# Designs tried in a protein design run: designed miniproteins, single chains, continued (5). Part 15

Each design is a single chain, and the fold is of that chain. pLDDT is the mean over its residues in the fold that is shown.

## One batch from the design tools (miniprotein)

Design m16489
Fold by ESMFold2-Fast:
Structure m16489 (fold): chain A 98 residues (1-98)
Amino acid sequence: MEKKLEAEIKAALALMRASVLTLAVRRGKASGEEVREAIREVLEMAREVLEAGDKEGALRVAEAADEAIRVAEEAGLLSPEEAEELRREVEEIKAEAE
């Protein structure tokens, strides 16, 4: 019961972080290094949400991370290779959330 609330809070925080990151990228206020680190943090939070049993929350966080990756790649802050590495982690989380 406590773990479920913890997972829901983590999912909400991860979604907020991903949204803020996407906005920062669109406004030209993030570096490639900051984007990579922030996306990795969001994906780590998605993994923790999944491990706590919130599969739907983990999927939502993974989708938000995927959008941040796309926006950062389009902005030239991630190379295609860096974006592919991060997308692979997104797909692993989605596969485990089934």
Scores: mean pLDDT 84

Design m16490
Fold by ESMFold2-Fast:
Structure m16490 (fold): chain A 55 residues (1-55)
Amino acid sequence: GGEAAYKAALEGGAPESAARAAQDSAKGNDYETAARILAEVGGLSFEEGLAAAKA
């Protein structure tokens, strides 16, 4: 788990540190934190980030 969040963050232009934070949050089932990171730095909506975090 968390690979989709990591890839989505990098694809959206997030730095590796932020992509890793999104991945770690998703792996720990903290989907809201992962989605927020993806929305702020990954160029996704919160809903898109939530879907990527749960994938």
Scores: mean pLDDT 83

Design m16491
Fold by ESMFold2-Fast:
Structure m16491 (fold): chain A 88 residues (1-88)
Amino acid sequence: SEKVSEAAQEAVKRLEKYLSKDKAVEILTEALFYARKLIKEGKSIEEAVEEAVEYVKEKYNLSEETAKILKEEVKRILEIYLEEEKKE
């Protein structure tokens, strides 16, 4: 999806204020993968985002500010992705 790709690029740019581009991509990708897995297991978007971001925050020792931005961006990307799936 073009909208999902654009949202992911915007997320990486916001995270680049605190992380290298490579780390921003790595961490965002891992958080999105884990959140998607939790949604498939029956969790809401809110629950999946909270759990996935907490997991990568602990794993990568992220600051509170970086984790907050990551949470906002992961939620935005997932909402776009799920909205597009509902329309197809």
Scores: mean pLDDT 84

Design m16492
Fold by ESMFold2-Fast:
Structure m16492 (fold): chain A 72 residues (1-72)
Amino acid sequence: SAAEEALARARAIVDALGLSPEQRAALLGYVDRIVAGEDPSGALSELLTFLRRIGREDAAPAFLEALAPVLA
């Protein structure tokens, strides 16, 4: 499904970032909300804000591409 593919792509991005377990869990929490359709625009805003906060705003385009199929 589009949700399973988006989740797999987003997990690969998170794993490539070399984050702490706490940062990884936070990002995956936002991703899970987006793919579940639980306030996806709010969850996306929180995801992008979190990336800026941890100094990984460079990863934002990759997350937007990975999650685009479930944000339509």
Scores: mean pLDDT 86

Design m16493
Fold by ESMFold2-Fast:
Structure m16493 (fold): chain A 71 residues (1-71)
Amino acid sequence: MLEFDLSPYDLTGDSVVPEALVDEFTDWLVRAGLLDEEQAQALRQTVRRERLTVGQFFDLVGRTVGSRGEP
């Protein structure tokens, strides 16, 4: 199983998500086949523009992954 390690990040629910975490996690999701590059770029842009918290970022990721194209 592929798992992203969050232990190096001191995450509280109200903290603004670190840009490095966003970039690394979205890259990991693309490599894992859970996102395409366009979805990853949209997530990175949204986080940067809206200053999302850690909780909001992971909620948005979950919605985006759940919206994978229908066969």
Scores: mean pLDDT 69

Design m16494
Fold by ESMFold2-Fast:
Structure m16494 (fold): chain A 68 residues (1-68)
Amino acid sequence: AAAREAALLAVIQATKRFMDAASKGDREAMEKALAEMERHIAQIADPETVAEATRNLRIVADEELAKA
């Protein structure tokens, strides 16, 4: 199904935006990219994988946001 593939591609694109924003210290752009990543991860059907990925993503993002 295209929905999961589209969600994974969207997460990759949002991750790239997050990394670009982090390299520039742009907190607003980092927060927007993080929200996009979390939204697209939630579209993946496996609830345990979604929960684990979201928790790990938030931990890493919180550390980067604290530095920016």
Scores: mean pLDDT 73

Design m16495
Fold by ESMFold2-Fast:
Structure m16495 (fold): chain A 120 residues (1-120)
Amino acid sequence: SEEVKKILEKIIELLEQAKTLVDNMLEYARKNGLPEETIRRLEAIKAGLDEVIEQLKKALEDPSVTPEQILDLVERAIRLLEEAVKIAKEINPDFAKQLESILEQLRKLYEELKKIVEKL
């Protein structure tokens, strides 16, 4: 539906912003000699966000992707961002605040999408 597409576009924009923040966190971690485990965790989050963004962009063009599959992808993105916030709190409070703001907006869009899907 057109309404689902609009919400999905907003979700993709937020996830691309989150990916940029994770890239900035990776650069910060490498530049400041943070533990290799922290770097690997951030790289895994970035890879997961890339996969979710790619699948959500495909959903805009592919009518065979169900609203339920889109909800599952957004839930995966929320979990990835929750982990990114935990790491950010250890690195820099400014990264944590920015990610928490994106996460709050993403959760609101997820609830809007869920309400539309449940009415179908």
Scores: mean pLDDT 89

Design m16496
Fold by ESMFold2-Fast:
Structure m16496 (fold): chain A 70 residues (1-70)
Amino acid sequence: SPIRQLVLSYTSALLRAIGDAQQRILAVRRDKSLSPEEKAALIAAIDAELAARNAALRQQFDQQLQQLLS
């Protein structure tokens, strides 16, 4: 079903975005050359990027779902 394919595509994109952000945060946390303040700033930037990406993915999903229901 087109709706099932859309849900699967959206879920896969979300999981990839989260996984990528988690790997980046882990790399920052493990970097012994960075201060606690530098780590906090980089993690905050990654969190902000993930939030923006999640919002964009949801907007795209909502638009595509509306198109399929029309």
Scores: mean pLDDT 91

Design m16497
Fold by ESMFold2-Fast:
Structure m16497 (fold): chain A 59 residues (1-59)
Amino acid sequence: GDMEEAIEYAKELIKQGKTGREVVKELVQKFGLTESEALDVLSKALQSIDLGEDQIGGV
């Protein structure tokens, strides 16, 4: 669904070195999410990465 696609897109932006604020802005612009929804997507993307998906030092 749109939420899954938004999470995947957020993970891509994080891997590109975008700040959380920039990721939220991009999610609002691209998917028409509210700021609160974009923050939830960012949180879920960060949790997925922290669980060792990209080993960014969070293990």
Scores: mean pLDDT 75

Design m16498
Fold by ESMFold2-Fast:
Structure m16498 (fold): chain A 117 residues (1-117)
Amino acid sequence: MSVDEKIEETAELLKKTLSKSSLEQQKALIDEIAKYRTEAMIKLEKPESELEREIIEGMGLIERGVLILMGDKLPTEEFAQAVADHVKNFLKKLNEKDPELAIELAERIKKAVEELS
């Protein structure tokens, strides 16, 4: 399977799962996605200072907050699509810089989705 095909499969699985998830399941999955993205960004950027690391971690907290707020404010289908598009766009950008890290992140998200389904 190509990296692009794996990204598309991950996004479609995420959309399908979130469209049928309770609010508690949505929050749990968003927490895992934000955590995994933060860990991937730390691996990609390799911050050498505490400030640089705190900025990456802070951006992860902002992402989590925005996604949780969208879950509360948007209809379920629109929310599921928006999260899937966000993850797909992030994975595509990561694939341009580090294809192996993009595959690792996609597989971690897919596993988290399967464990909450």
Scores: mean pLDDT 84

Design m16499
Fold by ESMFold2-Fast:
Structure m16499 (fold): chain A 108 residues (1-108)
Amino acid sequence: MSKEERLAKVDELVALFREKYPDLPDEVIARVEGILRTVVELTPESVLEKALKEKNPDLFVLYVLMRALMEKIPNVPALSVAAIALVYFLQGKKDEALKYLEEAARIV
């Protein structure tokens, strides 16, 4: 899955999140979108593909955390939860993805 395809999936996930939580402030939705885009920017396609194939988000989350620490990106907890949400969404588990995004929205 290319970077462009992953960003398109972020846009789709954010649209679903906005639809499910219409009363959330636009600023919160924008922060959640920003964190999801940061997850995509920090991770190469190969790491995501391995996490999806092994059905284990832990490798993807650990890679995101490692890159965030190396590049001194703040809000590591929100990045972790957003990374889990993205993996679930790409596995077709929309309800689980939205639940993890709700948690990300609480801490971003």
Scores: mean pLDDT 80

Design m16500
Fold by ESMFold2-Fast:
Structure m16500 (fold): chain A 95 residues (1-95)
Amino acid sequence: SSGKVAEQAALDMYKLAKEKIERYSKEAETAVENGDRETAIEFYQKAAELYKAAEGALERAIKVLPTPSPELIQGLKEAKEKRDEFEKKLAELQA
């Protein structure tokens, strides 16, 4: 079913996104420590974009399921909160 496929795709995407975000966050933090604003902005932007993509996938999965799993709902909440956090860091660096 499209719902089951969307759920698995969203969860797989979110897992991969979190692995990449961990690497990007480390690179961004190192760049901030070294005064490299351009590199910090690049990696925080990439992290925010991955959470935004995860949000889209999780929202699509939730909309097609009659009873969305707690895992999908919690994942969406976490992705939104973390994207807002990285977008705030971007705004501060670009000010």
Scores: mean pLDDT 84

Design m16501
Fold by ESMFold2-Fast:
Structure m16501 (fold): chain A 82 residues (1-82)
Amino acid sequence: SLEELKKKAWEEARKLAERLGPGEIRSEVVGSFKEGDKTIKVVARAYVDPEDPSRRTESVVKVTLDSKGEVLSIETEEREFE
């Protein structure tokens, strides 16, 4: 389900943030599923502030593609840690 993929994505984003150094950004696709003719991809992303390594941004990105593989929407949820 989307909810379970989002939960997995938040766990992966946290793990990525713990492994990254200042100014680094990384994204990992944690899963995808079909909803009718649409494909939904869930991506975990993490970023560490280059000026303050204690500042980390964790994100879950939902990418919706149509039947032709064209991007319909990108939705991002973020958590910022200080």
Scores: mean pLDDT 84

Design m16502
Fold by ESMFold2-Fast:
Structure m16502 (fold): chain A 58 residues (1-58)
Amino acid sequence: MSDHEKALKGAEASKGGAGAAASAAENRRLQDYVGAKIALEKAPDNGTARKYAEEAMK
């Protein structure tokens, strides 16, 4: 199929919405990492957010 773009759009939507809609336990972990990354985007000097971002990238 030539629906590569559709597949990419679906994956991006899942990363945003599905991450928050994950199971209760997994949602807590995802929210922690996502929150840290968002905080790092807003405040790159945030040591806590930077640490979480680096661990998530590993």
Scores: mean pLDDT 58

Design m16503
Fold by ESMFold2-Fast:
Structure m16503 (fold): chain A 73 residues (1-73)
Amino acid sequence: MKTIEEALEEFDARVQERIDALEKEKGRPPTLEEIIEIVKQVRDELLASLTDPEVKAAVEKYADEKINYLKEL
């Protein structure tokens, strides 16, 4: 079963992987809007795969705080 720590590490790894992939595909740095969209997609995908309510809550909070931070930049 995924721990909170493992789930948050997986979230960060997936977000970074998709950012790097998008940069390579587009031949330019991702926009802030593209990064926010990646964070939302990774959040939703990870939440759909998780069954533990505490782990789900931690991932949701972590992702939402990151999205809010990015929106304020």
Scores: mean pLDDT 82

Design m16504
Fold by ESMFold2-Fast:
Structure m16504 (fold): chain A 93 residues (1-93)
Amino acid sequence: DVLKKFREKVVEIVELLEEAEKLLKKGKETGSKELLKEAAELAEKALEKAKEMKELVEKNFSGDKLKILTGMLEELIKRAEELLEEAKKLLEE
């Protein structure tokens, strides 16, 4: 069931993004480069998983369902890219 896999992977991606956001916030508050690096690594993993899931959705769905599912994944991709960019800027890389 591709929809069940989609839901399970979306949960996994969201959990990675939430942890990355927590580490980014704490890294900014404490000046910890190690926490900023961990935030960047989690954001990058979330981005990779979201892009892989988008490819899977594009191969298995069409019409309105494809539009809805890709829209959800594009928002997760954007969130991951923004977190990764902020973390990298704070790391000067």
Scores: mean pLDDT 86

Design m16505
Fold by ESMFold2-Fast:
Formats: C-alpha cells, sequence, structure tokens
Structure m16505 (fold): chain A 58 residues (1-58)
C-alpha cells in the first residue's frame, strides 16, 4: 500500500539525515519520485511533525 511505502521511505530518510529539516526534504523528494499519493505523503509528514513537536517540548 502507499502507506507502507511511505513508512519505508520515511525510515530511509531518517537513517540518511541528521536533522528534522533534512529528513523532511529527503522524504518529500523520495516520496514524489516513488509516485506516492499526496494523502500518504501528508500522513507520513504529520507523523514526523508530531514526533518533532514532542522532542522540541523536552
Amino acid sequence: SDDAKAQAIMRDSIAQSRTYDETRELFLQKGKEAGLKQSAIDAALKRLDDRQAFNDAL
């Protein structure tokens, strides 16, 4: 499914990135290149944003 692909691409983007901004940029690039639906991209980015907001609150 697109969600499963989005999760895999997000994990790879996290592994290849040092910062939140790098992760977001890599994921957007790879997700669009892989032809993911915008809804799957948006859902994965929201999960990343929620994680970052939690970390920033600490």
Scores: mean pLDDT 78

Design m16506
Fold by ESMFold2-Fast:
Structure m16506 (fold): chain A 107 residues (1-107)
Amino acid sequence: SAEEEIARLKAEVDEQIAKLTNPGLKEALRLVKEAADAVEDPDVQTALYRGASVLAKQAVEGASPEEIAETLEAMADYVREHATDPESAQKAVELLRKAAEIARSLA
């Protein structure tokens, strides 16, 4: 189910965040989780948590701040295109863009 997948992905993201040493990357990924939780569409939430899991793993593996920021901006565009509630979508987009700005500041 979507709930079971989200719970598993959330646990995976938390495990990857714990492996990060950079506090800015930890904060960026925390904002991604907050953005996923803000969205009311289960399919969009699942997509965001899948993206967060991949992104967190890439960050642990040494992906550049620019690559991380680009992925976060792509996630924000995905929310804008696919989320149905304008208010929750706007909040998620703002959180993802803030995460991208934090990632970019690490370059």
Scores: mean pLDDT 86

Design m16507
Fold by ESMFold2-Fast:
Structure m16507 (fold): chain A 66 residues (1-66)
Amino acid sequence: KNPLFGKLEEAIIKNDKEAIREYTKAILEEDPSAASKLEKYIDFLRSVGREDLAEIIEEEIKEFKE
C-alpha cells in the first residue's frame, strides 16, 4: 500500500490544504492509476461536507490529466 495515502489522510484530518495538494500531486506522479482512488476520496469528502478539500484533490487530478 502507498504510504503517501496515509500522509494525505493525516493532512485531511489536520485541514492542511497545502499538504493535501502536495501529497495528491506526489501520489499522481508516482502512480497515475491512483487517480481512481483519489476520486473516491473526493466522493467521501463531498459526502461529509468538505467540498473545499475535495476541490483541491479534484484540481490536481485535472491538472495532471491535461
Scores: mean pLDDT 83

Design m16508
Fold by ESMFold2-Fast:
Structure m16508 (fold): chain A 81 residues (1-81)
Amino acid sequence: MGKAVIARGLTAEQARELVRYLESLGAKVTVTPGKPTVVSGMGLSNEQVEEVKRFAESLGAEVTVTPAPESLVVALSYEPL
């Protein structure tokens, strides 16, 4: 059983840094542009998901972790108007 990590409050630049980090871990990353911009990462171990949580928190994101059927990361970036 995996963990879902949800990160909020990222700038577009911070969201790009998170994408690079997820790709470096071998995650399957999808980015859906919009308001918010949604970043999704899959294929991570529970340990890697915990590392992503710490990384997102280091960027200043609000992070929540919930049990999930598979490990995934969702990040939301709201650009200031």
Scores: mean pLDDT 76

Design m16509
Fold by ESMFold2-Fast:
Structure m16509 (fold): chain A 81 residues (1-81)
Amino acid sequence: SAREERRREALEGLDVAIEELRRRGVPESVIQLVEEAKRAVEAGDFERARELMAEAEAQLSPELRREIDEAVLRRMHERLA
């Protein structure tokens, strides 16, 4: 189903985002928000996942956000919509 496809794509992208954030050495608080978003997606709570991703993005500096794969983070936000 379309919801199952969205869930799979969101989980894959969130895994990539978590690895990227860890590789870049971002604060643990930001990583935890993305991990909570992943758990929300696994539970089928896409609204909570979107809220958590928006909060994580808001905590990134403009410079750090540029160094992270913006396409990955933006795509995850779009897939949770």
Scores: mean pLDDT 75

Design m16510
Fold by ESMFold2-Fast:
Structure m16510 (fold): chain A 90 residues (1-90)
Amino acid sequence: SRAKVSNVTLSASTIKSGDNLTVSATTTGDSATVHLVDENGAIVASADMDSNGTATLTAPSKAGTYRAVVVAKSSGGTDVAVSEDFTVTA
């Protein structure tokens, strides 16, 4: 199957540090991974997506603005989609 990512959604736009964030996406391919990325482009957390197109991650300890990057992979290549920004509060 071709790798595709669409419809990346977040469970909340504002999250307290240490609380759970659920990322949902429509994906095709062999695997999909979510990366939480800070304002400087550094990956601060990652999780594999399940077969239902969800991943649950712990909100980063540092307050700030973040985004989720979803990467789908297959033998034919990769696809990438990015969420809306979300805010982590102390």
Scores: mean pLDDT 86

Design m16511
Fold by ESMFold2-Fast:
Structure m16511 (fold): chain A 100 residues (1-100)
Amino acid sequence: DKLGRDFINYLRIDAYFEYWLLKYVEETGEISKEEALKIARLYAQKVFREALAKGEIDKVTEELEKEYLEDLQPSNAEKARERWKKIFEEAKKLYDEEKK
């Protein structure tokens, strides 16, 4: 079932972006966790749609999982914080454009 497989991949992508935005908010306190989740979900939907259109959903999901696992390592803490900030800035820009 292609729909079931694509849905599970969507949930995986969504979970990674929710994690990264929540980590950024935890570190900075700039916005609420509820607002961070809204921003993350919108960005995950965009990433998922683009990956599906290119037939690259498995590749994109695997790349995000690798980045997530790297960020969990204590030696990568600084690189992880830089990734959280970059993802937040990109996702927030999209979110602000959609609100207009």
Scores: mean pLDDT 84

Design m16512
Fold by ESMFold2-Fast:
Parts: C-alpha cells; structure tokens; sequence
Structure m16512 (fold): chain A 91 residues (1-91)
C-alpha cells in the first residue's frame, strides 16, 4: 500500500510533522479498508498480515508521539513489508 511506503519515506527524509501526521491517518484508513475487504472475502492470511501491519502503524504513531523517531521508522518498515507481502497474496 502506497500510504505506508510514502509515510516511511517522508519520516526518513525528515518531513514536516503535519505531513507525517496526515500520512499516519491515510495509512491507517487504507489498511483498515483493505483488512475489511480481505475479511469479507474470507482471505484470513491477507487479513492477518494487514492486522499485523496496523499494529506496527499504531506502535510507530505512539513512538513518534514520544519522540522516538528511530523506533517509529522501524515499525513503519515492518508495516510496509507486511503490506507488500499481503499484496503478493491478493487474489
């Protein structure tokens, strides 16, 4: 999903706080929607990967709120990898 990748790239490039906050909102919305679509299709493997990606997004947002930018970046990288894996498994 493009939103998570763009958020990771913006944070790594020292993007503005407002751009990063908007990026989290967009990434969370995109992943929640994809998760619901996978669940409706009965695609449990894709749904599980997207749930894990959402958990990493939440941890990244929490880490950034606490000023832990390096930890936030690590969680965003994990979320991006999980989203890419989910996309490869999409029917």
Amino acid sequence: AEAVQRLRERLDASGSVEEVEQGFALAKEELEKKKEEAEKRGDEEVAELLRKALEHLRRAEEALREGRVDEALRHLEEADELVRKASELER
Scores: mean pLDDT 78

Design m16513
Fold by ESMFold2-Fast:
Structure m16513 (fold): chain A 56 residues (1-56)
Amino acid sequence: GAAEKEAILEEAERRATRHVIEGDLEAAIQYLREMAARHPELAAELERAVASIRKL
């Protein structure tokens, strides 16, 4: 459901942000792409997050 999707996106954002803070942008991108592979229904939102990281 919507709540489950939001929880997954929140966790993905939290973990990706951790990689960014650690200076590893490629690890953040790789993690988000792995999440998109596991949750294809969220691929659009996760690729938007990847695009945001690529702008850093």
Scores: mean pLDDT 83

Design m16514
Fold by ESMFold2-Fast:
Structure m16514 (fold): chain A 62 residues (1-62)
Amino acid sequence: SSDEKLIEEVRAAIEATTSPDKERYEREFREAEQTLRTSTDVTERVGAKLRLIGILLDLSLY
């Protein structure tokens, strides 16, 4: 549930953004979401979550 909440928050932030980097964030988001849905490796999952948080911070504080 916490993972799905983070995914939805980041998706909403990307959808709302007018950033010229939107396509890059969409690509990075898709890769991170894919990792969280398919990987059982704790290190890979933590990396994906940190990437999602990074996108959210970039869009919130840019």
Scores: mean pLDDT 83

Design m16515
Fold by ESMFold2-Fast:
Structure m16515 (fold): chain A 74 residues (1-74)
Amino acid sequence: GKLLSGDEADAALVRALLAGAVSGEQAHGAGIEIKKALEENGGKISIDELKEAALRGGLSEEQAEAIAREAETL
């Protein structure tokens, strides 16, 4: 499967924010957990790991899926 760099994970989160799928506060919380996942996995994460990190950051399943869809286009 596709592995995302930190820059690609950040881009997916920003695109979801700009699309109105997540708020700035929600993006901040999700970003903390995404950064932890990147650090634990040597700077690369899968789309599934990105979704799991977003859920740990307090996002809904629908919001995590929106971020994952943005990541698939990178």
Scores: mean pLDDT 86

Design m16516
Fold by ESMFold2-Fast:
Structure m16516 (fold): chain A 79 residues (1-79)
Amino acid sequence: SAPLSEEERRKRLEKEIKETMEILSKELGREVTYEELLKLFEEAKKEAEKEGTLTPSMRKYFEEVLELIRELIEKEKEK
């Protein structure tokens, strides 16, 4: 079974993703899509890796965030 700490971490990341979308939507004056957010995080990860700033902790964070965004995209496609 996955440790409880991993589930709580996942819930926090999902909340951060939703809050980030709300902030970006307000800042841009339009709705931001999960596809746009996915692209932003993929570009940020690539730039961090290129700059040599991608620590193991940051890599894990990006991978978890990207996985959650992809799950949210799939849920929207099912509707």
Scores: mean pLDDT 78

Design m16517
Fold by ESMFold2-Fast:
Structure m16517 (fold): chain A 113 residues (1-113)
Amino acid sequence: MEPSIEELLERIIELLEEMKEAAKEGDKEKFEKLVEETLELLEELKERAKTLPPEVRELVLAFADQLEERLKTILKKYKEGKLSEEEVVERLEEDIEMVEKAKKAVELLLKKE
């Protein structure tokens, strides 16, 4: 049995929190691995979104594309030394808030079904 959309979003929040801790520790290898794992979950989320009602699908796809671009940008800049650990943490806190808002919106829309 595959996880629900809500379970995938919750797992993404957990991975973003783990990325914050890895950044605070300066563990760039662990950070990169967590980003790669999150990007794989975002691809799964986008594939599953194709089976959702149009309103939920549009929200999930827009969210997944936005988070993917943000994570790719943060990883690239962090590896290039263009972002401090503190700046990485601040961006991840914004990303967590974005995921929490998306999860709440998806839960409200799916409850109507």
Scores: mean pLDDT 85

Design m16518
Fold by ESMFold2-Fast:
Structure m16518 (fold): chain A 62 residues (1-62)
Amino acid sequence: MEGAETEVLAEKEFTVRGRTYTLRDVVETSPDGRITSTLELLDADGRVVSRSEPEEVTREEV
């Protein structure tokens, strides 16, 4: 992204009803210095099946 950076902070695989999913935390830093976290759920084929709403976080939170 030209005005923002995207980084995957954490990934976890889990199985629900016999299907494997991957949950990942995607952190985006905007040019304004605002940091936003979005949770993405991927299916076994690596397709995004669900996304949370972006939530603002701070760097000081560690």
Scores: mean pLDDT 72

Design m16519
Fold by ESMFold2-Fast:
Structure m16519 (fold): chain A 76 residues (1-76)
Amino acid sequence: MAKLREIVVEAVAAALPEEVRAEAREVIRALLEAAAAGDEERARAIAEANRELLTLADAAAEARAEEIAAAIAAAL
């Protein structure tokens, strides 16, 4: 659902440095939207174009996984 996607986007973005949060929010939203639509080509293109930002997001998500999970649960 779109609401769940936005909750995930905000939780992950909040785990990143302030300077990249707005960019991360848009990139992660676009990636999750493409994935939900089954548009693998679009999802791949977004991931390729934003590789550095997504690597940073992945590291932040791993380091703060419990905090992110709690934020998602609280927002549901």
Scores: mean pLDDT 75

Design m16520
Fold by ESMFold2-Fast:
Structure m16520 (fold): chain A 64 residues (1-64)
Amino acid sequence: MTVTQKIRKLLAHFGLEFPKDLKPEETNEVKGEVKKAVLYVQKLFGFKEDGVVDEEVRKALESI
């Protein structure tokens, strides 16, 4: 499962979706739109907004 798919599952678990203008690729490479998707998750959950999949973000993505 890609990072993009993990983020989508996490958002769906809370009844959320990506913003209509955010179209991240199905990839494990955290850049461009995928990095924006990571920032979006960090903002929603109150994490540091650095676009890096650190231990806290990774645990959130794997908790579903």
Scores: mean pLDDT 77

Design m16521
Fold by ESMFold2-Fast:
Structure m16521 (fold): chain A 104 residues (1-104)
Amino acid sequence: KLEEKLKYIREVQEEIAKKLEEMREGDEESRKKVEEIIEKGKPLSEEIEKAAAENDLEKIKELAEKAIEFYKELMKELGFEEEKIKEYVEKMKEVLEANFEKAK
C-alpha cells in the first residue's frame, strides 16, 4: 500500500514536470514563471537532503511540510484538478507520517 502511494506520488511528479516543460516552451511570461518556480524548489530540495544527512528529524519534518505546500501551490498554478491535488497531498502526508513513525 505504501509502495502504491509512492508510485502515485512519482506519477504526479512526472505530470508536473511535463507541464513545466510545456510552459517553458510557451510564451515569455510562462518561461519566466517556470524559472521562478524551479528556483524556489531547488533550495528546498537541497535543505531536505542536508537535514536527512544530519538526521535532523525536526528540520526534515518542517522542510517536508514546506515541500507539500510548495507542490500544492505549484499544482494549482499548473491547472491540476482540485481532487487530484487533494489526493497527492494526502498521499504525501501519509508517506511522511509512515517514515517519521519508522524513524522513532
Scores: mean pLDDT 74

Design m16522
Fold by ESMFold2-Fast:
Order: C-alpha cells, then sequence, then structure tokens
Structure m16522 (fold): chain A 55 residues (1-55)
C-alpha cells in the first residue's frame, strides 16, 4: 500500500539523518562539513518529494 511505502521512506529519511550526523561528528575540515550538510538538505528534499509523488 502507499501508506506502507510512505512509512518506509520516512524510516529511510530518519536513518539518513542519523548517518549524516555521525559523518559530521567525524569530519575534521569545514569544507567537508559543509558538503555533508548540503547533501543532507538535498536528501531531505528528495525524500519529501518522493512521498508527495507516490502516485
Amino acid sequence: SKEEEIKKIKEDLELTRKRFEQMLAQATDPATQERIRAALKKAEEYYKSKIEELK
């Protein structure tokens, strides 16, 4: 069902956020930290878009 697919995407988003938080904690240079933050933002928008486009 679409509800289960949406739930799965939300779970993936939550896991993705945790993974990026761990990467940020391990990053030593500001450039890498900014790349990680930008990638996280992109991932969040992507997951939100996927949820809305499950048609």
Scores: mean pLDDT 83

Design m16523
Fold by ESMFold2-Fast:
Structure m16523 (fold): chain A 66 residues (1-66)
Amino acid sequence: SNAARIARLQAQIAREQAAIEQLRAMIREYEARGDQLGVLLYRIMLGGTEFVLDRLQQKLQQLLES
């Protein structure tokens, strides 16, 4: 059902948002340590996670407009 699909997407969005918060915390930690390589690697991971979140939000919007 659409309700079950919406609930699963909302749960996945919440998990991706939590992952983004963790990645931002790690970036701040590596910045504080002066670890430029760590900052770069976590910024790449953050970009990938933000891309996934955007696609999930687009899918949720399509289901809500149906």
Scores: mean pLDDT 90

